# Ledger of designs, part 18: designed miniproteins, single chains, continued (3)

Each design is a single chain, and the fold is of that chain. pLDDT is the mean over its residues in the fold that is shown.

## One batch from the design tools (miniprotein)

Design m8596
Fold by ESMFold2-Fast:
Structure m8596 (fold): chain A 67 residues (1-67)
Amino acid sequence: DSVQQRQDAVRETVERARPALLAKGVSEAELEALLRQLLDESHSLDSVQQAIELTEKRLTALVLEKL
């Protein structure tokens, strides 16, 4: 997989979850900070699947902090 494919998967996963996360009290600033971090980490990941799994794990952790 290419870095661009991993970054595209991260962006898509975040955008798909964005409305639900905002509704649960996650701020736009928190989402943007997380997105930037995940895009940077995508350079060191081995696959698109790892990028998706990491993104879902981070989004879940962010939501749990608001519950």
Scores: mean pLDDT 81

Design m8597
Fold by ESMFold2-Fast:
Structure m8597 (fold): chain A 73 residues (1-73)
Amino acid sequence: SAAERARRTGEGAGRGAAAAGGPLGPEGAAGLDEAGRTGTEEAVRRAGEGVAASSGPAAGEATLRGGLEGLAA
């Protein structure tokens, strides 16, 4: 039930956000800036996570490529 709702919400939100290109991204950043210092640590953490998430799939592919070299050898 809870897992099913989370999956449904995540799927809808992810699909909508991906299609829209993350309209809440810049708005969220602006909100944190206006919120003041309390949002500073969260903004930095989120920015870091954004970079990490961007590298995540690429890092995974690199690992798979390395595995393929092992199989070929």
Scores: mean pLDDT 44

Design m8598
Fold by ESMFold2-Fast:
Structure m8598 (fold): chain A 93 residues (1-93)
Amino acid sequence: MERLRELVLEALELEAAITSDEERGLALYVASQLMNLPISESAKEAAKKALENAAAHPEAVERAKRLGELYAELYRLGEEDPELMERVEEELE
């Protein structure tokens, strides 16, 4: 339980810090690649734009990649135990 709560809280904090479409797109792209799920063309284009500017904004790219990794991990944990995931989400709302 505690690990799942920590991951959800970290994801929420990163979501609050990530305000650009490019960073959001990169997070979704990373999650999509790790989970082997489809991604929208707009999110893919936003991710590409974020990566092209990585040298100028390395911390933004790192935040987005971390959020994507968290999304993938949370998806795996939620599929393994959906009832536990629902309970954690209720506690954090």
Scores: mean pLDDT 74

Design m8599
Fold by ESMFold2-Fast:
Structure m8599 (fold): chain A 103 residues (1-103)
Amino acid sequence: MDLSKLIVELSLTLESIGLLERIPEYRELAERMTKELAEILGVSEEEVRALMRAAEANDMETIRAFAERTELSEEQRKRLDEITQEAMRIVFTRAVDKAIEKN
Protein backbone atom coordinates (compact mmCIF):
# COMPACT_ATOMS: atom_id res chain seq x y z
CA MET A 1 0.00 0.00 0.00
CA ASP A 2 2.69 2.56 0.98
CA LEU A 3 4.79 1.82 -2.12
CA SER A 4 1.81 2.23 -4.47
CA LYS A 5 0.90 5.52 -2.77
CA LEU A 6 4.51 6.77 -3.11
CA ILE A 7 4.60 5.84 -6.82
CA VAL A 8 1.29 7.67 -7.46
CA GLU A 9 2.26 10.79 -5.47
CA LEU A 10 5.73 10.93 -7.05
CA SER A 11 4.28 10.51 -10.57
CA LEU A 12 1.65 13.22 -9.98
CA THR A 13 4.22 15.64 -8.53
CA LEU A 14 6.71 15.09 -11.38
CA GLU A 15 4.00 15.41 -14.05
CA SER A 16 2.56 18.58 -12.45
CA ILE A 17 5.96 20.29 -12.21
CA GLY A 18 6.71 19.23 -15.80
CA LEU A 19 3.44 20.83 -16.97
CA LEU A 20 4.25 24.07 -15.13
CA GLU A 21 7.76 24.13 -16.65
CA ARG A 22 6.18 24.22 -20.15
CA ILE A 23 4.25 27.40 -19.23
CA PRO A 24 6.55 30.48 -19.47
CA GLU A 25 4.79 32.33 -16.61
CA TYR A 26 5.37 29.36 -14.27
CA ARG A 27 8.92 28.39 -15.28
CA GLU A 28 10.50 30.02 -12.20
CA LEU A 29 7.92 28.36 -9.93
CA ALA A 30 8.61 24.97 -11.56
CA GLU A 31 12.36 25.46 -10.92
CA ARG A 32 11.71 26.27 -7.24
CA MET A 33 9.46 23.21 -6.88
CA THR A 34 12.13 21.03 -8.52
CA LYS A 35 14.67 22.22 -5.92
CA GLU A 36 12.21 21.61 -3.07
CA LEU A 37 11.39 18.11 -4.39
CA ALA A 38 15.13 17.32 -4.58
CA GLU A 39 15.49 18.33 -0.89
CA ILE A 40 12.44 16.25 0.11
CA LEU A 41 13.70 13.14 -1.73
CA GLY A 42 17.34 13.64 -0.63
CA VAL A 43 18.62 13.62 -4.23
CA SER A 44 20.17 16.09 -6.66
CA GLU A 45 18.12 18.41 -8.88
CA GLU A 46 19.63 16.52 -11.84
CA GLU A 47 18.12 13.27 -10.52
CA VAL A 48 14.71 14.97 -10.14
CA ARG A 49 15.03 16.22 -13.75
CA ALA A 50 15.78 12.65 -14.90
CA LEU A 51 12.68 11.41 -13.03
CA MET A 52 10.58 14.19 -14.62
CA ARG A 53 11.74 13.04 -18.07
CA ALA A 54 10.85 9.43 -17.15
CA ALA A 55 7.37 10.50 -15.98
CA GLU A 56 6.80 12.52 -19.20
CA ALA A 57 7.85 9.47 -21.27
CA ASN A 58 5.49 7.28 -19.18
CA ASP A 59 8.54 5.25 -18.08
CA MET A 60 6.89 3.87 -14.95
CA GLU A 61 9.67 1.26 -14.53
CA THR A 62 12.15 4.05 -13.69
CA ILE A 63 9.69 5.72 -11.28
CA ARG A 64 8.89 2.38 -9.62
CA ALA A 65 12.58 1.44 -9.27
CA PHE A 66 13.30 4.81 -7.63
CA ALA A 67 10.32 4.47 -5.25
CA GLU A 68 11.37 0.92 -4.26
CA ARG A 69 14.91 2.12 -3.41
CA THR A 70 13.77 5.29 -1.59
CA GLU A 71 12.92 5.28 2.12
CA LEU A 72 11.20 8.48 3.23
CA SER A 73 10.61 9.54 6.84
CA GLU A 74 7.12 10.56 7.97
CA GLU A 75 8.25 14.21 7.66
CA GLN A 76 9.52 13.70 4.09
CA ARG A 77 6.25 11.95 3.12
CA LYS A 78 4.22 14.86 4.55
CA ARG A 79 6.37 17.39 2.65
CA LEU A 80 5.91 15.33 -0.53
CA ASP A 81 2.12 15.35 -0.04
CA GLU A 82 2.19 19.13 0.53
CA ILE A 83 4.21 19.85 -2.65
CA THR A 84 1.99 17.44 -4.63
CA GLN A 85 -1.17 19.26 -3.48
CA GLU A 86 0.38 22.69 -4.21
CA ALA A 87 1.58 21.73 -7.71
CA MET A 88 -1.79 20.16 -8.59
CA ARG A 89 -3.70 23.19 -7.23
CA ILE A 90 -1.66 25.58 -9.40
CA VAL A 91 -2.05 23.38 -12.52
CA PHE A 92 -5.83 23.15 -11.91
CA THR A 93 -6.19 26.91 -11.31
CA ARG A 94 -4.21 27.76 -14.47
CA ALA A 95 -6.20 25.26 -16.58
CA VAL A 96 -9.47 26.89 -15.42
CA ASP A 97 -8.14 30.43 -16.06
CA LYS A 98 -6.96 29.49 -19.56
CA ALA A 99 -10.35 27.89 -20.38
CA ILE A 100 -12.22 31.03 -19.24
CA GLU A 101 -9.84 33.29 -21.23
CA LYS A 102 -10.94 31.56 -24.49
CA ASN A 103 -14.67 31.54 -23.61
Scores: mean pLDDT 79

Design m8600
Fold by ESMFold2-Fast:
Structure m8600 (fold): chain A 92 residues (1-92)
Amino acid sequence: KLLKALEEARKAVREKADEETIQSLIDGLQKLIDELRKKIAENPNDKKTWKLLRIASEALQVLRDYLQDPSAAEEYAKRLEELIKKVKEILK
């Protein structure tokens, strides 16, 4: 589910989606972060969930940064691609 959210975020940034679309993606990532935090509260030693939480939090910050400076869209899309690769490695 996080992987799909990151792929949608990268696509939206590459296509220079409007603020409403990006805000919707931020809201979706925040919901995923809340679910990951809940899992960590139940099992603080879940190393995989801690890594996913870190990636989701970084992706949310990337989308916020994109809203502040859309001219750097290519840089943010590349950063999201790196986060997608990290999620795929964790799920391997």
Scores: mean pLDDT 83

Design m8601
Fold by ESMFold2-Fast:
Structure m8601 (fold): chain A 78 residues (1-78)
Amino acid sequence: MVTREEAEAIVKRAQIIDGDEERISIESLGEALVYSRSLGEVDITPVQIVRVIDILLEKGRKEVSPEEAIEAILEATK
């Protein structure tokens, strides 16, 4: 189970990749999720990463807010 603190850390990495604190690209969020998994710092599966991206793509937007990204990670990993 991914905690809110772990989800916030992933989203912070995505914000650094994009250089934007208000909007996060789905591409940068995907990169941050894969990177966090590779470090072994968060227990997230490849299937759960795909689920995060699918949840956000359902909103029909190329970019999401930090809170929307956090909520999608928590929903995908519960």
Scores: mean pLDDT 80

Design m8602
Fold by ESMFold2-Fast:
Structure m8602 (fold): chain A 83 residues (1-83)
Amino acid sequence: SKVYSPLKLLAEGEGVNASSGLKAKYKVYLSEGSDYKVMKLEAEYEDGTKEVTEFVFDKSYTDDEIFAAAEELLSGIKLTKVK
């Protein structure tokens, strides 16, 4: 889905996807609405496949809590905060 607010790059990571065994590059973006936050997770696999997943959080969630959720979703991938 499209989000009106600008995307903020929160974290990046690279590693092997545990389910597929493919090496991938990950980018975690955050967008803020008036009453919610959206985490946009982009994965680019070594075979050229791209995957985008969006998760909606209540506005009370901190960037650190959203980052922690991304780390849980990407088990085995080392994420580094960029902002």
Scores: mean pLDDT 77

Design m8603
Fold by ESMFold2-Fast:
Formats: sequence, structure tokens, C-alpha cells
Structure m8603 (fold): chain A 83 residues (1-83)
Amino acid sequence: MVEAPELSNPAFQGVAEGASRASELAGDNPEGQERAREGVEDAKLADEYFKQGDASRGSGLAIRAVGLVFEAGLLAGVSVPTG
């Protein structure tokens, strides 16, 4: 299962936690697991860009991360909260 890392931005923390939960709900679905993992990675990158002051790139990655968590939730057959 995909674990949620600790992030500096609480909004991105919520996205990462949503991805982790989608991973749990996806179970043995490898596509759902892959989407959840990609969502966590994009949330981590968004957090790093915001730490560097690049809000534009950080926001773009955050939007993509939310989309990936939503896809993972759909593959798991449930609605995923994104924070």
C-alpha cells in the first residue's frame, strides 16, 4: 500500500493522505495502486516547489495530484476525499 508522507503544506498533506486511502481501497488493483502512488509523488513535488517559492509549478502539480487521487478512487469504485 502507498503510505502518505509528512508534507509542509496541509493541503498537500490532505492530498497525500487521500492517495494513501485510495491505495488501501484499491487493494489488489494494480492500476489504482499506480495512480495513488503517482498522486503521492506529485503532492510531494508540489510541496517542494512551494517551499522554493514556485507557487505556479507547485499549483500545477497539486492539481495533477488531485486528479490522480480521483482516478485511483474511481478504479477502487469509491469517491476519494482530497482535503
Scores: mean pLDDT 75

Design m8604
Fold by ESMFold2-Fast:
Structure m8604 (fold): chain A 90 residues (1-90)
Amino acid sequence: SMPKLSAKLLTYTPTSRPDLKYTLLVTLDDNGNVLSVKRVVEDKDGKGYFEEMVPQDGRFVTVSKKYDLDKEEIEKKLKELKEEAKKLNE
């Protein structure tokens, strides 16, 4: 059987960039180890980018990044993160 996964959905604004909003989906194994981080970064106009990162050698490395997302694409990505979090926590 596959190990039980869980998810944390986090939203914050970096102190260095108050114009940006970050939404992170952190996927965890049953021991609390981080398996991946997916993030949506949106500006004041609701546009931004999507990035997926995985742990490698004590760091997070980007495995996928999609730039220049419009409002509709950002809203779709945010919905996908929320739905993934819900499914993993069932």
Scores: mean pLDDT 85

Design m8605
Fold by ESMFold2-Fast:
Structure m8605 (fold): chain A 70 residues (1-70)
Amino acid sequence: HMEELRERLLRAAEKIIEQVKPVNPEMADRIRKLVEELRKAPESELPEVMGRLVDAITEAVKAMRDLDAA
């Protein structure tokens, strides 16, 4: 069910925002905007909005990992 996927992704994104905000507030704001779009998105737009949110989260996680490795 698409609604369950939306709720799960929203929960995961909120947790990522909390982790990213102290290190990169600009990235956290970008993810937060995508979260708001996902909350309001009609079912027809869900795959595109979810894809953008996943991409932003992936970039944020990679950036944090690179900082820890450097």
Scores: mean pLDDT 78

Design m8606
Fold by ESMFold2-Fast:
Structure m8606 (fold): chain A 73 residues (1-73)
Amino acid sequence: MDEVEKQVEDLIEYAREKAKENEDDPKIVERLKQAIKSIENLKPFILAMAEAGVSMGFLKKLFEEMRERIDSI
């Protein structure tokens, strides 16, 4: 549980730092704000999946996909 929650919070923080570094580009900032909002909205669902016994391998792939999405902004 704590590890999964930490991974979600780390992704949110990563996106926030990227938005801060690109604060002079309103298009990048807006896209990153939308990504953060989406991750925050998905957090309870991700935590519920972990509680239900979804594999750490699946969750790791999900986190990797989310990070790639942030990096492609």
Scores: mean pLDDT 82

Design m8607
Fold by ESMFold2-Fast:
Order: structure tokens, then sequence, then C-alpha cells
Structure m8607 (fold): chain A 79 residues (1-79)
């Protein structure tokens, strides 16, 4: 279901962010953050054009935007 997809997406992103925080090389961490932000922006654009129920679409987009902000904060802390 779409709701299960959103839950799995949140779980996957939490694990990936935890992994990124564990990377000792700040340049490698920043490269992975930039790649992940790019993919999340693409997913957000896909969702905006999708025929998903509006409530679930909005919930997924808000989750993605929250995770992008978290990644941008981590990037600044590693610079």
Amino acid sequence: SLEEFIKELEKELKEVIKYIKSIKDPKKAIELIDALITELERLKEFLKGSDWPEELKQKAIELIEKKIKELEKIKKEKE
C-alpha cells in the first residue's frame, strides 16, 4: 500500500542518515548527502505529478522535505 511505502521510506531514510553520520571522512559524507538530496528532490517531483490521494501525497512530500532539511544540517556540521 502507499501508506506502507511511506513508512518504509521513513525507516530507510533514518537508517541511511544514521550511516552517513557514522562516516569519518567528511568529504565522503558530503558526497553521499548531495547524492541523496538529489534523489529525494527527484522523488518529490515525481510525487507532485502523481495521481496519489492528496493526503498521502502531502504526507510523503512533507517527509521528504523534512529529511532534506536534516541532511542539509548534517552537511553544514561536517563542513
Scores: mean pLDDT 88

Design m8608
Fold by ESMFold2-Fast:
Formats: structure tokens, sequence, C-alpha cells
Structure m8608 (fold): chain A 80 residues (1-80)
């Protein structure tokens, strides 16, 4: 369900956030919010990832963090 996917994203991204700076954590939280809104709207994984990456780049997240985030999204969606 959407709630299960969203819950798993919060757990997985919570773990990722612990490895980041406070500024990166705030940027990640904003990007994750955009992704959650996209999931709630019934968008595909590709659209969810696009929304996340667009918001993440606006907030200055590095490509290394974006790569790690993409891996987490695919894991959550593939296991759900």
Amino acid sequence: SKDDIIGRLHLVFGELARTLSPEERRALAAALQAAVESIEAGKSLEEVLRAFEEEARRHGLSEDVLRRARERFREVFEES
C-alpha cells in the first residue's frame, strides 16, 4: 500500500540522514516530502524519483547523496 511504501521510505531515509550534515538532512527532508506527495498522487516510481531529484537539486544535495537516495528508492519499491 502507499502507507507501507511511505513508512518504509521514512525508515530507510532516516538511516541515510544519520550519515549526513544538518544542512544535507534538511535538503533530504524537503526532497523526501516531494517524493511522498508524488506517491500519494499515485505517480509511478520514475515520476517519484524525478520529483525527489528535482527538489533535492534545488536544495543543493550532492550527486553522491542523490545516488545513495536512488538506491534506497529502488530497494523500497522493489521489495513492496
Scores: mean pLDDT 83

Design m8609
Fold by ESMFold2-Fast:
Order: sequence, then structure tokens, then C-alpha cells
Structure m8609 (fold): chain A 72 residues (1-72)
Amino acid sequence: PAVTAQVDGVMGRIRDVQGEIDNVRVQMDTAYNNGDFVMYGNLQKRLDDLEGRLGGLEREGARLVNERRDAG
């Protein structure tokens, strides 16, 4: 069904955003080690935006599959 294709699409976007988050964290570590706190601050803002987008995508995926709370 169409829902399966939409779930696969959302999961792909989640993986892409997770990859961007990992890359930003590596860049933040590099900026911090180099004392580039301006770049570090800019990367923190990007990380916050990416984490917000990730949360939105995870909620979209849950709606497409089923809203379940398997722990707590």
C-alpha cells in the first residue's frame, strides 16, 4: 500500500537528518578544539534546527505506521 512507500520515504529522511546531525557534532568538536566559538555557536543553532526536524519526522513516521508507546 501507499503508506509503506511513505514510511520508507520518512525513514530515509530521518537517516539523512541523523547523518547531518552527526556531521554537525563532528564540526562542533573541531570548532571547539580550534577555539572557533563563533562557528561553534552557529553549529549549535543548526544542531537545534536539525533535532527539531528529526523530531517532526519521527512523529510523522509514527502517524503513518501507528502511534504506540512500547515503554512507559
Scores: mean pLDDT 77

Design m8610
Fold by ESMFold2-Fast:
Structure m8610 (fold): chain A 88 residues (1-88)
Amino acid sequence: ALSPESIKELEELLDKLEETLKKTKKLSEEQRRGLQTLAEWSSKHPETKPLSEKVKEILEKNKDNEGDDPEVDELLAEISRVMEEGGK
């Protein structure tokens, strides 16, 4: 299970991601798949269900966005690192 500290870090990373997407209006199909994977993973654990709902909201708000932003890739990489470390 993820620690409360790891969950807070994920919430902060998702907030940064939402701000970046709101400003750039760019989200590639590959980045969208990464977010879908995160939403599916977080929905399987009671402690991360609120994160899953937030990711789903981000996906819905950005469903018509296209293009690739390297800041989104970096944020997704950071999220993956936190999930890997928290899963130990």
Scores: mean pLDDT 79

Design m8611
Fold by ESMFold2-Fast:
Structure m8611 (fold): chain A 88 residues (1-88)
Amino acid sequence: STVRPETPDMKAAALVHRVGREVVAAITDEAEYERLAERLEAAYEAAPPDLREKAIAILETMREFAEEQGLEALARRAEEAIAEVRAL
């Protein structure tokens, strides 16, 4: 069963997981997957030591990837998730 988010940090993590599943489903090229994984790791490490700020950095990286790939619906979903995290 999916754990229900109870705190702002849990809600932020759930939003990252939701968008991340859509990103993984959209990738058919292993090299693109490896490049995205490297970008996500770099964004996470560069972000402040706050879970919501790290979540925003990951979501922004996924939004940028979606825009670069022409995946407008996924880019919009990531942008909406960023707004939801900022509102927590």
Scores: mean pLDDT 81

Design m8612
Fold by ESMFold2-Fast:
Structure m8612 (fold): chain A 85 residues (1-85)
Amino acid sequence: SLTPGERATLATLDKDRDGRVRLSEATELLHGLGVDVSRAEVGARYDRDRDGVLTPRELLAMLADLLEEQGDLERAAQLRARFQL
């Protein structure tokens, strides 16, 4: 099940579709999910515009991809379905 912190983060992203997420915040979210990744790796893989921010959609797509790589196919599928990724 999702932690209270994960639920709060997803609720925030669901409400603010036009918001931007900084690479530091995205990296901390991934660390909270047990994904050992550096800020530089997140930027190289997902920050296509090199501006140091991600859209909520890019962050959710990244999260789904990394959950799938970690073997959490159920949570990845739920996230893709909920946010139409």
Scores: mean pLDDT 67

Design m8613
Fold by ESMFold2-Fast:
Structure m8613 (fold): chain A 61 residues (1-61)
Amino acid sequence: SEFDKKLSEVVKEIGEKAQQRVAELRAEKGRVTDDDLLAIAREMKAEFDQKVEEIKKEYEK
């Protein structure tokens, strides 16, 4: 379905952003801790949830 295609795109985008965020922290701090990874995971989940809601709203129009 169109929804499934959009959802797959969001999953890919969030995965790429997570990798970039880890790389940025490593560059800035010289290391990435488990606490940093947990913080990134929380941030990515919030963004994922937001984008899923945007897709739902767009699909319903």
Scores: mean pLDDT 80

Design m8614
Fold by ESMFold2-Fast:
Structure m8614 (fold): chain A 71 residues (1-71)
Amino acid sequence: GEDARLEELARRYAEKILKGYEEAAKKLGLSASVEVEVDKAARKAKITVTVGEEVIEITLSPEELEEALAS
């Protein structure tokens, strides 16, 4: 269903973005992690990336997630 697609897109994008941050963090001797929160009612996914002590939050629609994954 639509909700399952949003969850899968969010997971795939979180994995993609974490990989990028992990490469940068590794060069600096830092750790990187990612957390995903899906708001089905708002049709939004919030992806939180932590690199060392820095926290980055990204909120995307399903359409924005599909575009980001196609890049």
Scores: mean pLDDT 80

Design m8615
Fold by ESMFold2-Fast:
Structure m8615 (fold): chain A 85 residues (1-85)
Amino acid sequence: MSDEEIIENLEKALELVKQGKYDEAIKILRDTLEKVKNPKLKSSLEGIIKALESGDPVLIQAAIRELEEMIKLIKEKGIEGFANS
């Protein structure tokens, strides 16, 4: 999966989360997780997925912020740049 495809999937997941479509967002994030090889990106995605699955509004809001920051960093620096940040 290219950096561009990862960004597209993360942006789609973020849009779904903002719409309250958590199950659909989790499905996209899990599919993305299986295709990424970077350990830091995998760990961050697993954390976001777990937070979204929790149903806790505080954890969900934290996951939204983390996902937004992840997208920003990957767009600016690529996956390796995100991993080294």
Scores: mean pLDDT 82

Design m8616
Fold by ESMFold2-Fast:
Structure m8616 (fold): chain A 66 residues (1-66)
Amino acid sequence: SEEEEAARDAAAKAEIAGAVKYVLGKEPESVEVLERDATTVVGKAVVDGEELTVTVDLSTGEITVE
């Protein structure tokens, strides 16, 4: 349903925001989810005007910020 899709999108955005806070110690100004599945979330985050690509591996907990 659309409500479940919105909830999953919100959860993916929270994962990206949490990853940015963990790695950089700052809250992102914006978060966009690019891809999500059962094991991986990929998104874009803006921090201090800089756009970053963030990948979170949910199976290993590995975070990549580019």
Scores: mean pLDDT 81

Design m8617
Fold by ESMFold2-Fast:
Structure m8617 (fold): chain A 116 residues (1-116)
Amino acid sequence: SDFEITKSVIEKHFKDRPHLQEEVDIVNRALDKAIETGKVELSDEEFNALLLIVSLLPLLSLSDEELEALYNTLKFIVSGMDKEKAKEFLNLLLEKAERNKLLDLAKRVQEELSKL
């Protein structure tokens, strides 16, 4: 599933970063809860951990399949957020995609922002 691929991507890129393991664990538990319940309700702690992990994730090191799985996972997570948090998250992802010249991702994120 897109969630399992996303968890694997996070674990792979943060395994050698001990100072971020608490945030990785928070995000992975939030993803597991979303898979189990089919609902997305992030606490402020879970939201902040997700922002940090996504801000640091090296998108250019991801395969097209991993990037697609990540986007689908994040889109699902964002669908359960309030409008303010969704805008904050999507703007961070848009800025990161534009900075890395991931134009297709930037366009898809911009389309999600336009729906808010």
Scores: mean pLDDT 85

Design m8618
Fold by ESMFold2-Fast:
Structure m8618 (fold): chain A 61 residues (1-61)
Amino acid sequence: GAGEKVLAGAQQALADGSAATAGAAVHEARRLLKMPLSEEEREKAEEALRIAQEALDRQGV
C-alpha cells in the first residue's frame, strides 16, 4: 500500500545517509498524511515521517 511505500522510502533514506533522499522522504510522507487514509495506512505514514525526519536531522550534524 501507499503507507508501506513511503515507509520503505524513509528507511532507504536513513540507510543512504543523504539529505536529498531524506528530504524527499519527508515530503512524500507529509503528502500521504494529507489524504484520506485508513488507520493502518496513517500509522505507517506517521512512522515514515518520523524515520525520514530522523534521517534528515542526522545530516544536519
Scores: mean pLDDT 80

Design m8619
Fold by ESMFold2-Fast:
Structure m8619 (fold): chain A 75 residues (1-75)
Amino acid sequence: KKEELKKRIELALQAAEKMGMTEVADLHRKALEALETHPNGLEIAELYRQAARAVALGNTDEANELIKKAEELEK
């Protein structure tokens, strides 16, 4: 559930930091923050997590669309 997703994001963040993938790491940090602090945190975290994956794969357009959706839900 929420704790399991949190652990997965924490591991992904650690891996991104070790690989020097700053943008990917920042998106995972936003996912963790949303998961802890926002009423819609689960949905927002999943969008940021998917955006981080898209960045890692070089899918910039997909990443930007997912970030925009997450930002809309944060409001």
Scores: mean pLDDT 82

Design m8620
Fold by ESMFold2-Fast:
Structure m8620 (fold): chain A 75 residues (1-75)
Amino acid sequence: SPATDEEKIEFLKEEAKTNLEELRKVAEENPEFRELIERIIELLEKLLETEDREEQLKIIEEILEVQREGFEKVQ
């Protein structure tokens, strides 16, 4: 079965807590993608500070949109 919205939020919050430092390093080492990675970092930090489920889901959607922009840029 597909993950529930609650499971998706929990997973992304744990990933954010674990990987934010590595993302900052990747942004520093990859100047062409720095702006896109910094936008993802900002959204992940906002996700960690947000308690409202509807707003959390909106932030996740924005993260996915930024990731799509990144993929299009490398193709």
Scores: mean pLDDT 78

Design m8621
Fold by ESMFold2-Fast:
Structure m8621 (fold): chain A 96 residues (1-96)
Amino acid sequence: MVEEAFEEFKAKFREALEAVEEKYHVDVEAAMEGLEEILRMILNGHPDAEDARRALEGSVELTIEALKEEGKEDLAEELKKAFEKLLEAVDAYLAS
C-alpha cells in the first residue's frame, strides 16, 4: 500500500523534474536521491520526520508551480494527486 503510492509518486516526481530541469537547472538524479532519503525518514518515524515532510511538501509545491508556468497543467495535477495518495498512505501506516 505505502510502497505502491511511493512508487507512483516517485515516477510522477521524476517525470515532473525532468520536464522543468532545463529552465530551473535541476539535477534530477540528486533531487531523486534526496527525495528517497526524505521519504525513508518519514516512513521510519525519524525524529526529524515532520521537518522532512514539510521540506518534501515545499519541493512538490514548487515543482507543481513550475509545471503550471510551463503549461504542463495535466502533469501538475497528476503529481498533486500522486503526492496526496502518498501522504494518505503514510498517515494510515503511521496511525497503525
Scores: mean pLDDT 79

Design m8622
Fold by ESMFold2-Fast:
Structure m8622 (fold): chain A 98 residues (1-98)
Amino acid sequence: DLDKDIDDALELMKQSVMRLAKSSKRPDVQLYAQGVEYEEQGKKAEEEGDLETAIKYYQQAIDYYQQALSLTTDPYKKAQLQAQIAKLQEKIEKLKKE
């Protein structure tokens, strides 16, 4: 399942960045970590049925990921950040139709 493989790759990258954020003060790493934290708050709100709050947190996560993307020079990390942003945008559109 290609979608499952992409999801697994994105999750591994989030885990890697969160580990790095504990030891790094780099702005790109810190902005990415903040994006992950807002994405997790969005997931919690979604699980609790608060779709409006979930959309708000997912939008904040996208804003932080876009800021991290603007500071990222590694083309591989840029591609993964773009994929992460696209996935959250798709999720927001699905939640708006509920």
Scores: mean pLDDT 82

Design m8623
Fold by ESMFold2-Fast:
Structure m8623 (fold): chain A 66 residues (1-66)
Amino acid sequence: SAQEELDKAVEYARKRDSGKAAEHLLKAAELGADPQELIRVGEYALSQGAGGGFSAGLLAAEKLLK
C-alpha cells in the first residue's frame, strides 16, 4: 500500500539511506500517496541527511499535482 511504502521511506531516511528512501517514496507516489505526505517524508529525509529522498518526494508530488 502507499502507506507501507511511506513508512519504509521514513525507515530508510532514518538510516540515512538516500537511495532506498527515494525508491520507496517513488513507489508510494505510484500507489497514489497524498502529495503532501510525499513532501513531508521527503523533508524528513533531508533532515536526516538523505537528500535524495527529498528530491524524489518533491518530483513525485509535482507529477501528481499536474
Scores: mean pLDDT 76

Design m8624
Fold by ESMFold2-Fast:
Structure m8624 (fold): chain A 56 residues (1-56)
Amino acid sequence: SEGVAGPTRLEDGRTVVRVGIDADLPDVVSTSQSGSRTRWTFERTPDGLVLTLSRL
């Protein structure tokens, strides 16, 4: 089906974004200038690729 939904920010600090892309993406950890880290997880679903952001 069509990947559609806009970003959903969860109370636990995660953000979920559903996107319709076909790329295979690994999990990535991003470090800010202040040393805060965010984990980016890319999960393939039948509806498309889902990006989950988790603050570490």
Scores: mean pLDDT 59

Design m8625
Fold by ESMFold2-Fast:
Structure m8625 (fold): chain A 120 residues (1-120)
Amino acid sequence: MGEAAEAAAEAAARLIGSNEGVRAEAEGNTVTATLAEGERGREAAEMMAAAMGAGEGWTAEVRGNTVVVTGDDDPALAASGSAAHGAGSAAGAASMTGPVDEEAGLEAGRELGRAAAAGR
């Protein structure tokens, strides 16, 4: 197994485990994430597996409230950050949307444009 696959698994486990009520562990190229018990935890596990399994070079399986994600033996696919991106997208997509950043950027751009026009 490549060090890149192991590093990607560790990064994904840290990102997933940073969420309250979620425990994530990395072992080699495999990440095991355990979510809260009950129906909500199982639903979150299915969503997380779908997001991470959509990444190239990664396979995700759901076992109740636990998600097991395994990286491909191809270190180039694992090193692409598919697991870390999938985990970040799954955690961020429900709570944080890209439009918030776009609105802040547009307001900052308008203020800079106005300041530049008035700056002489």
Scores: mean pLDDT 58

Design m8626
Fold by ESMFold2-Fast:
Structure m8626 (fold): chain A 73 residues (1-73)
Amino acid sequence: DPLEETLQWVDERVREARRAAEEGDYETALRLLDEAIAHLQAVKAQHPELAPWLDYLIGQVRRLKEEIERQAA
């Protein structure tokens, strides 16, 4: 199931990013979130029927990135 695989991969990257941020490694945290966004954009390009749902997920990851950027400042 491509949807389930995408969710699992994004959840794992988000978990790794949160851990890196907790350890003060904001560079790694932000890079992992950028990788997650790039992956979701690639999946959206291949599966335009999933675009509304993928746009929602991209928005969630971007909001988390903004939160971590505020913590780093």
Scores: mean pLDDT 85

Design m8627
Fold by ESMFold2-Fast:
Structure m8627 (fold): chain A 102 residues (1-102)
Amino acid sequence: DKAIAQKFIDALNDALTTKDYSSAEELAEAVSERLGRTVTPDDVLNVIAALAVRYGLLDYDPGNLQWAILAATAKIPVNREALKRAVETFRAELEAIVRRHQ
């Protein structure tokens, strides 16, 4: 659902532009507060992985990622510098997600 993806990406982008986060759990809490509903650390990391792939910040096999997430986020703007900082912070977890889907 593109409307759900839009709200999630808007909340994530807002969280990432206001503060740097030390853990996926802390980031998931910040996104949950913005959405008014609970999201998990895995939810936020999967979305960051998809955005990072879209913006060329992570290598991927397109056959093995959840392509529906990539398609849903394809036209949703994000702050590239904030996304890049998140990718640097969570690189090990994001690369594990990409490998899991390969």
Scores: mean pLDDT 74

Design m8628
Fold by ESMFold2-Fast:
Structure m8628 (fold): chain A 60 residues (1-60)
Amino acid sequence: LLEEAEKALKEGRVDEAIRLYQEAGDSGNAEAYRKLADLLAEQGRFDEARKWRQKALEIS
């Protein structure tokens, strides 16, 4: 899941990468939520980025 998200991001499939990072985080991978937050911050979506960083801390 995490590697699939990273591949999607590298290939420019941002929306797919967001979904895959979220799925990986939902499966217990806190790093995936952190990477999702970083990606959202790069998109200027700071409120969403903050939410996912908080979620990563809750499952760490």
Scores: mean pLDDT 82

Design m8629
Fold by ESMFold2-Fast:
Structure m8629 (fold): chain A 66 residues (1-66)
Amino acid sequence: TVEGAARVIARKAAESKDDEEQVTIARNGIDALVAAGYDRDALTEAVRKAMRELGVPEEVIDAALA
């Protein structure tokens, strides 16, 4: 599901201790899944929600999902 895929991306990003790496992981994960047929808008919103729930800073989320 979109939500399941988003949670995997968000967890990988949250495991990084570097803000730039978190942004890169989130962007690359979204791009890979969009290439695989996921809807970008739905996936982006699901990733935003999952990253927020995991305590990723809003500035990092905004940089990743802009």
Scores: mean pLDDT 83

Design m8630
Fold by ESMFold2-Fast:
Structure m8630 (fold): chain A 66 residues (1-66)
Amino acid sequence: SKLEEIAKKLKELLEKHKLTLHVPEEEAELLRKYGVNAEVGDTVATLRALPEEIQKLWSEFDEELA
């Protein structure tokens, strides 16, 4: 449930900014299940270029998966 709530917020922000989230394969599959625009890629290299609000939500999502 909490993962789904975070994923929905990520979806809304990514759609608002017309951005794609680049994440590891397992996370990309889960995010796509929730309709998030996610591709397999280097999160560390790409995350820095994203708005701070998206970076924070990704951090929260990643922490919830642990």
Scores: mean pLDDT 80

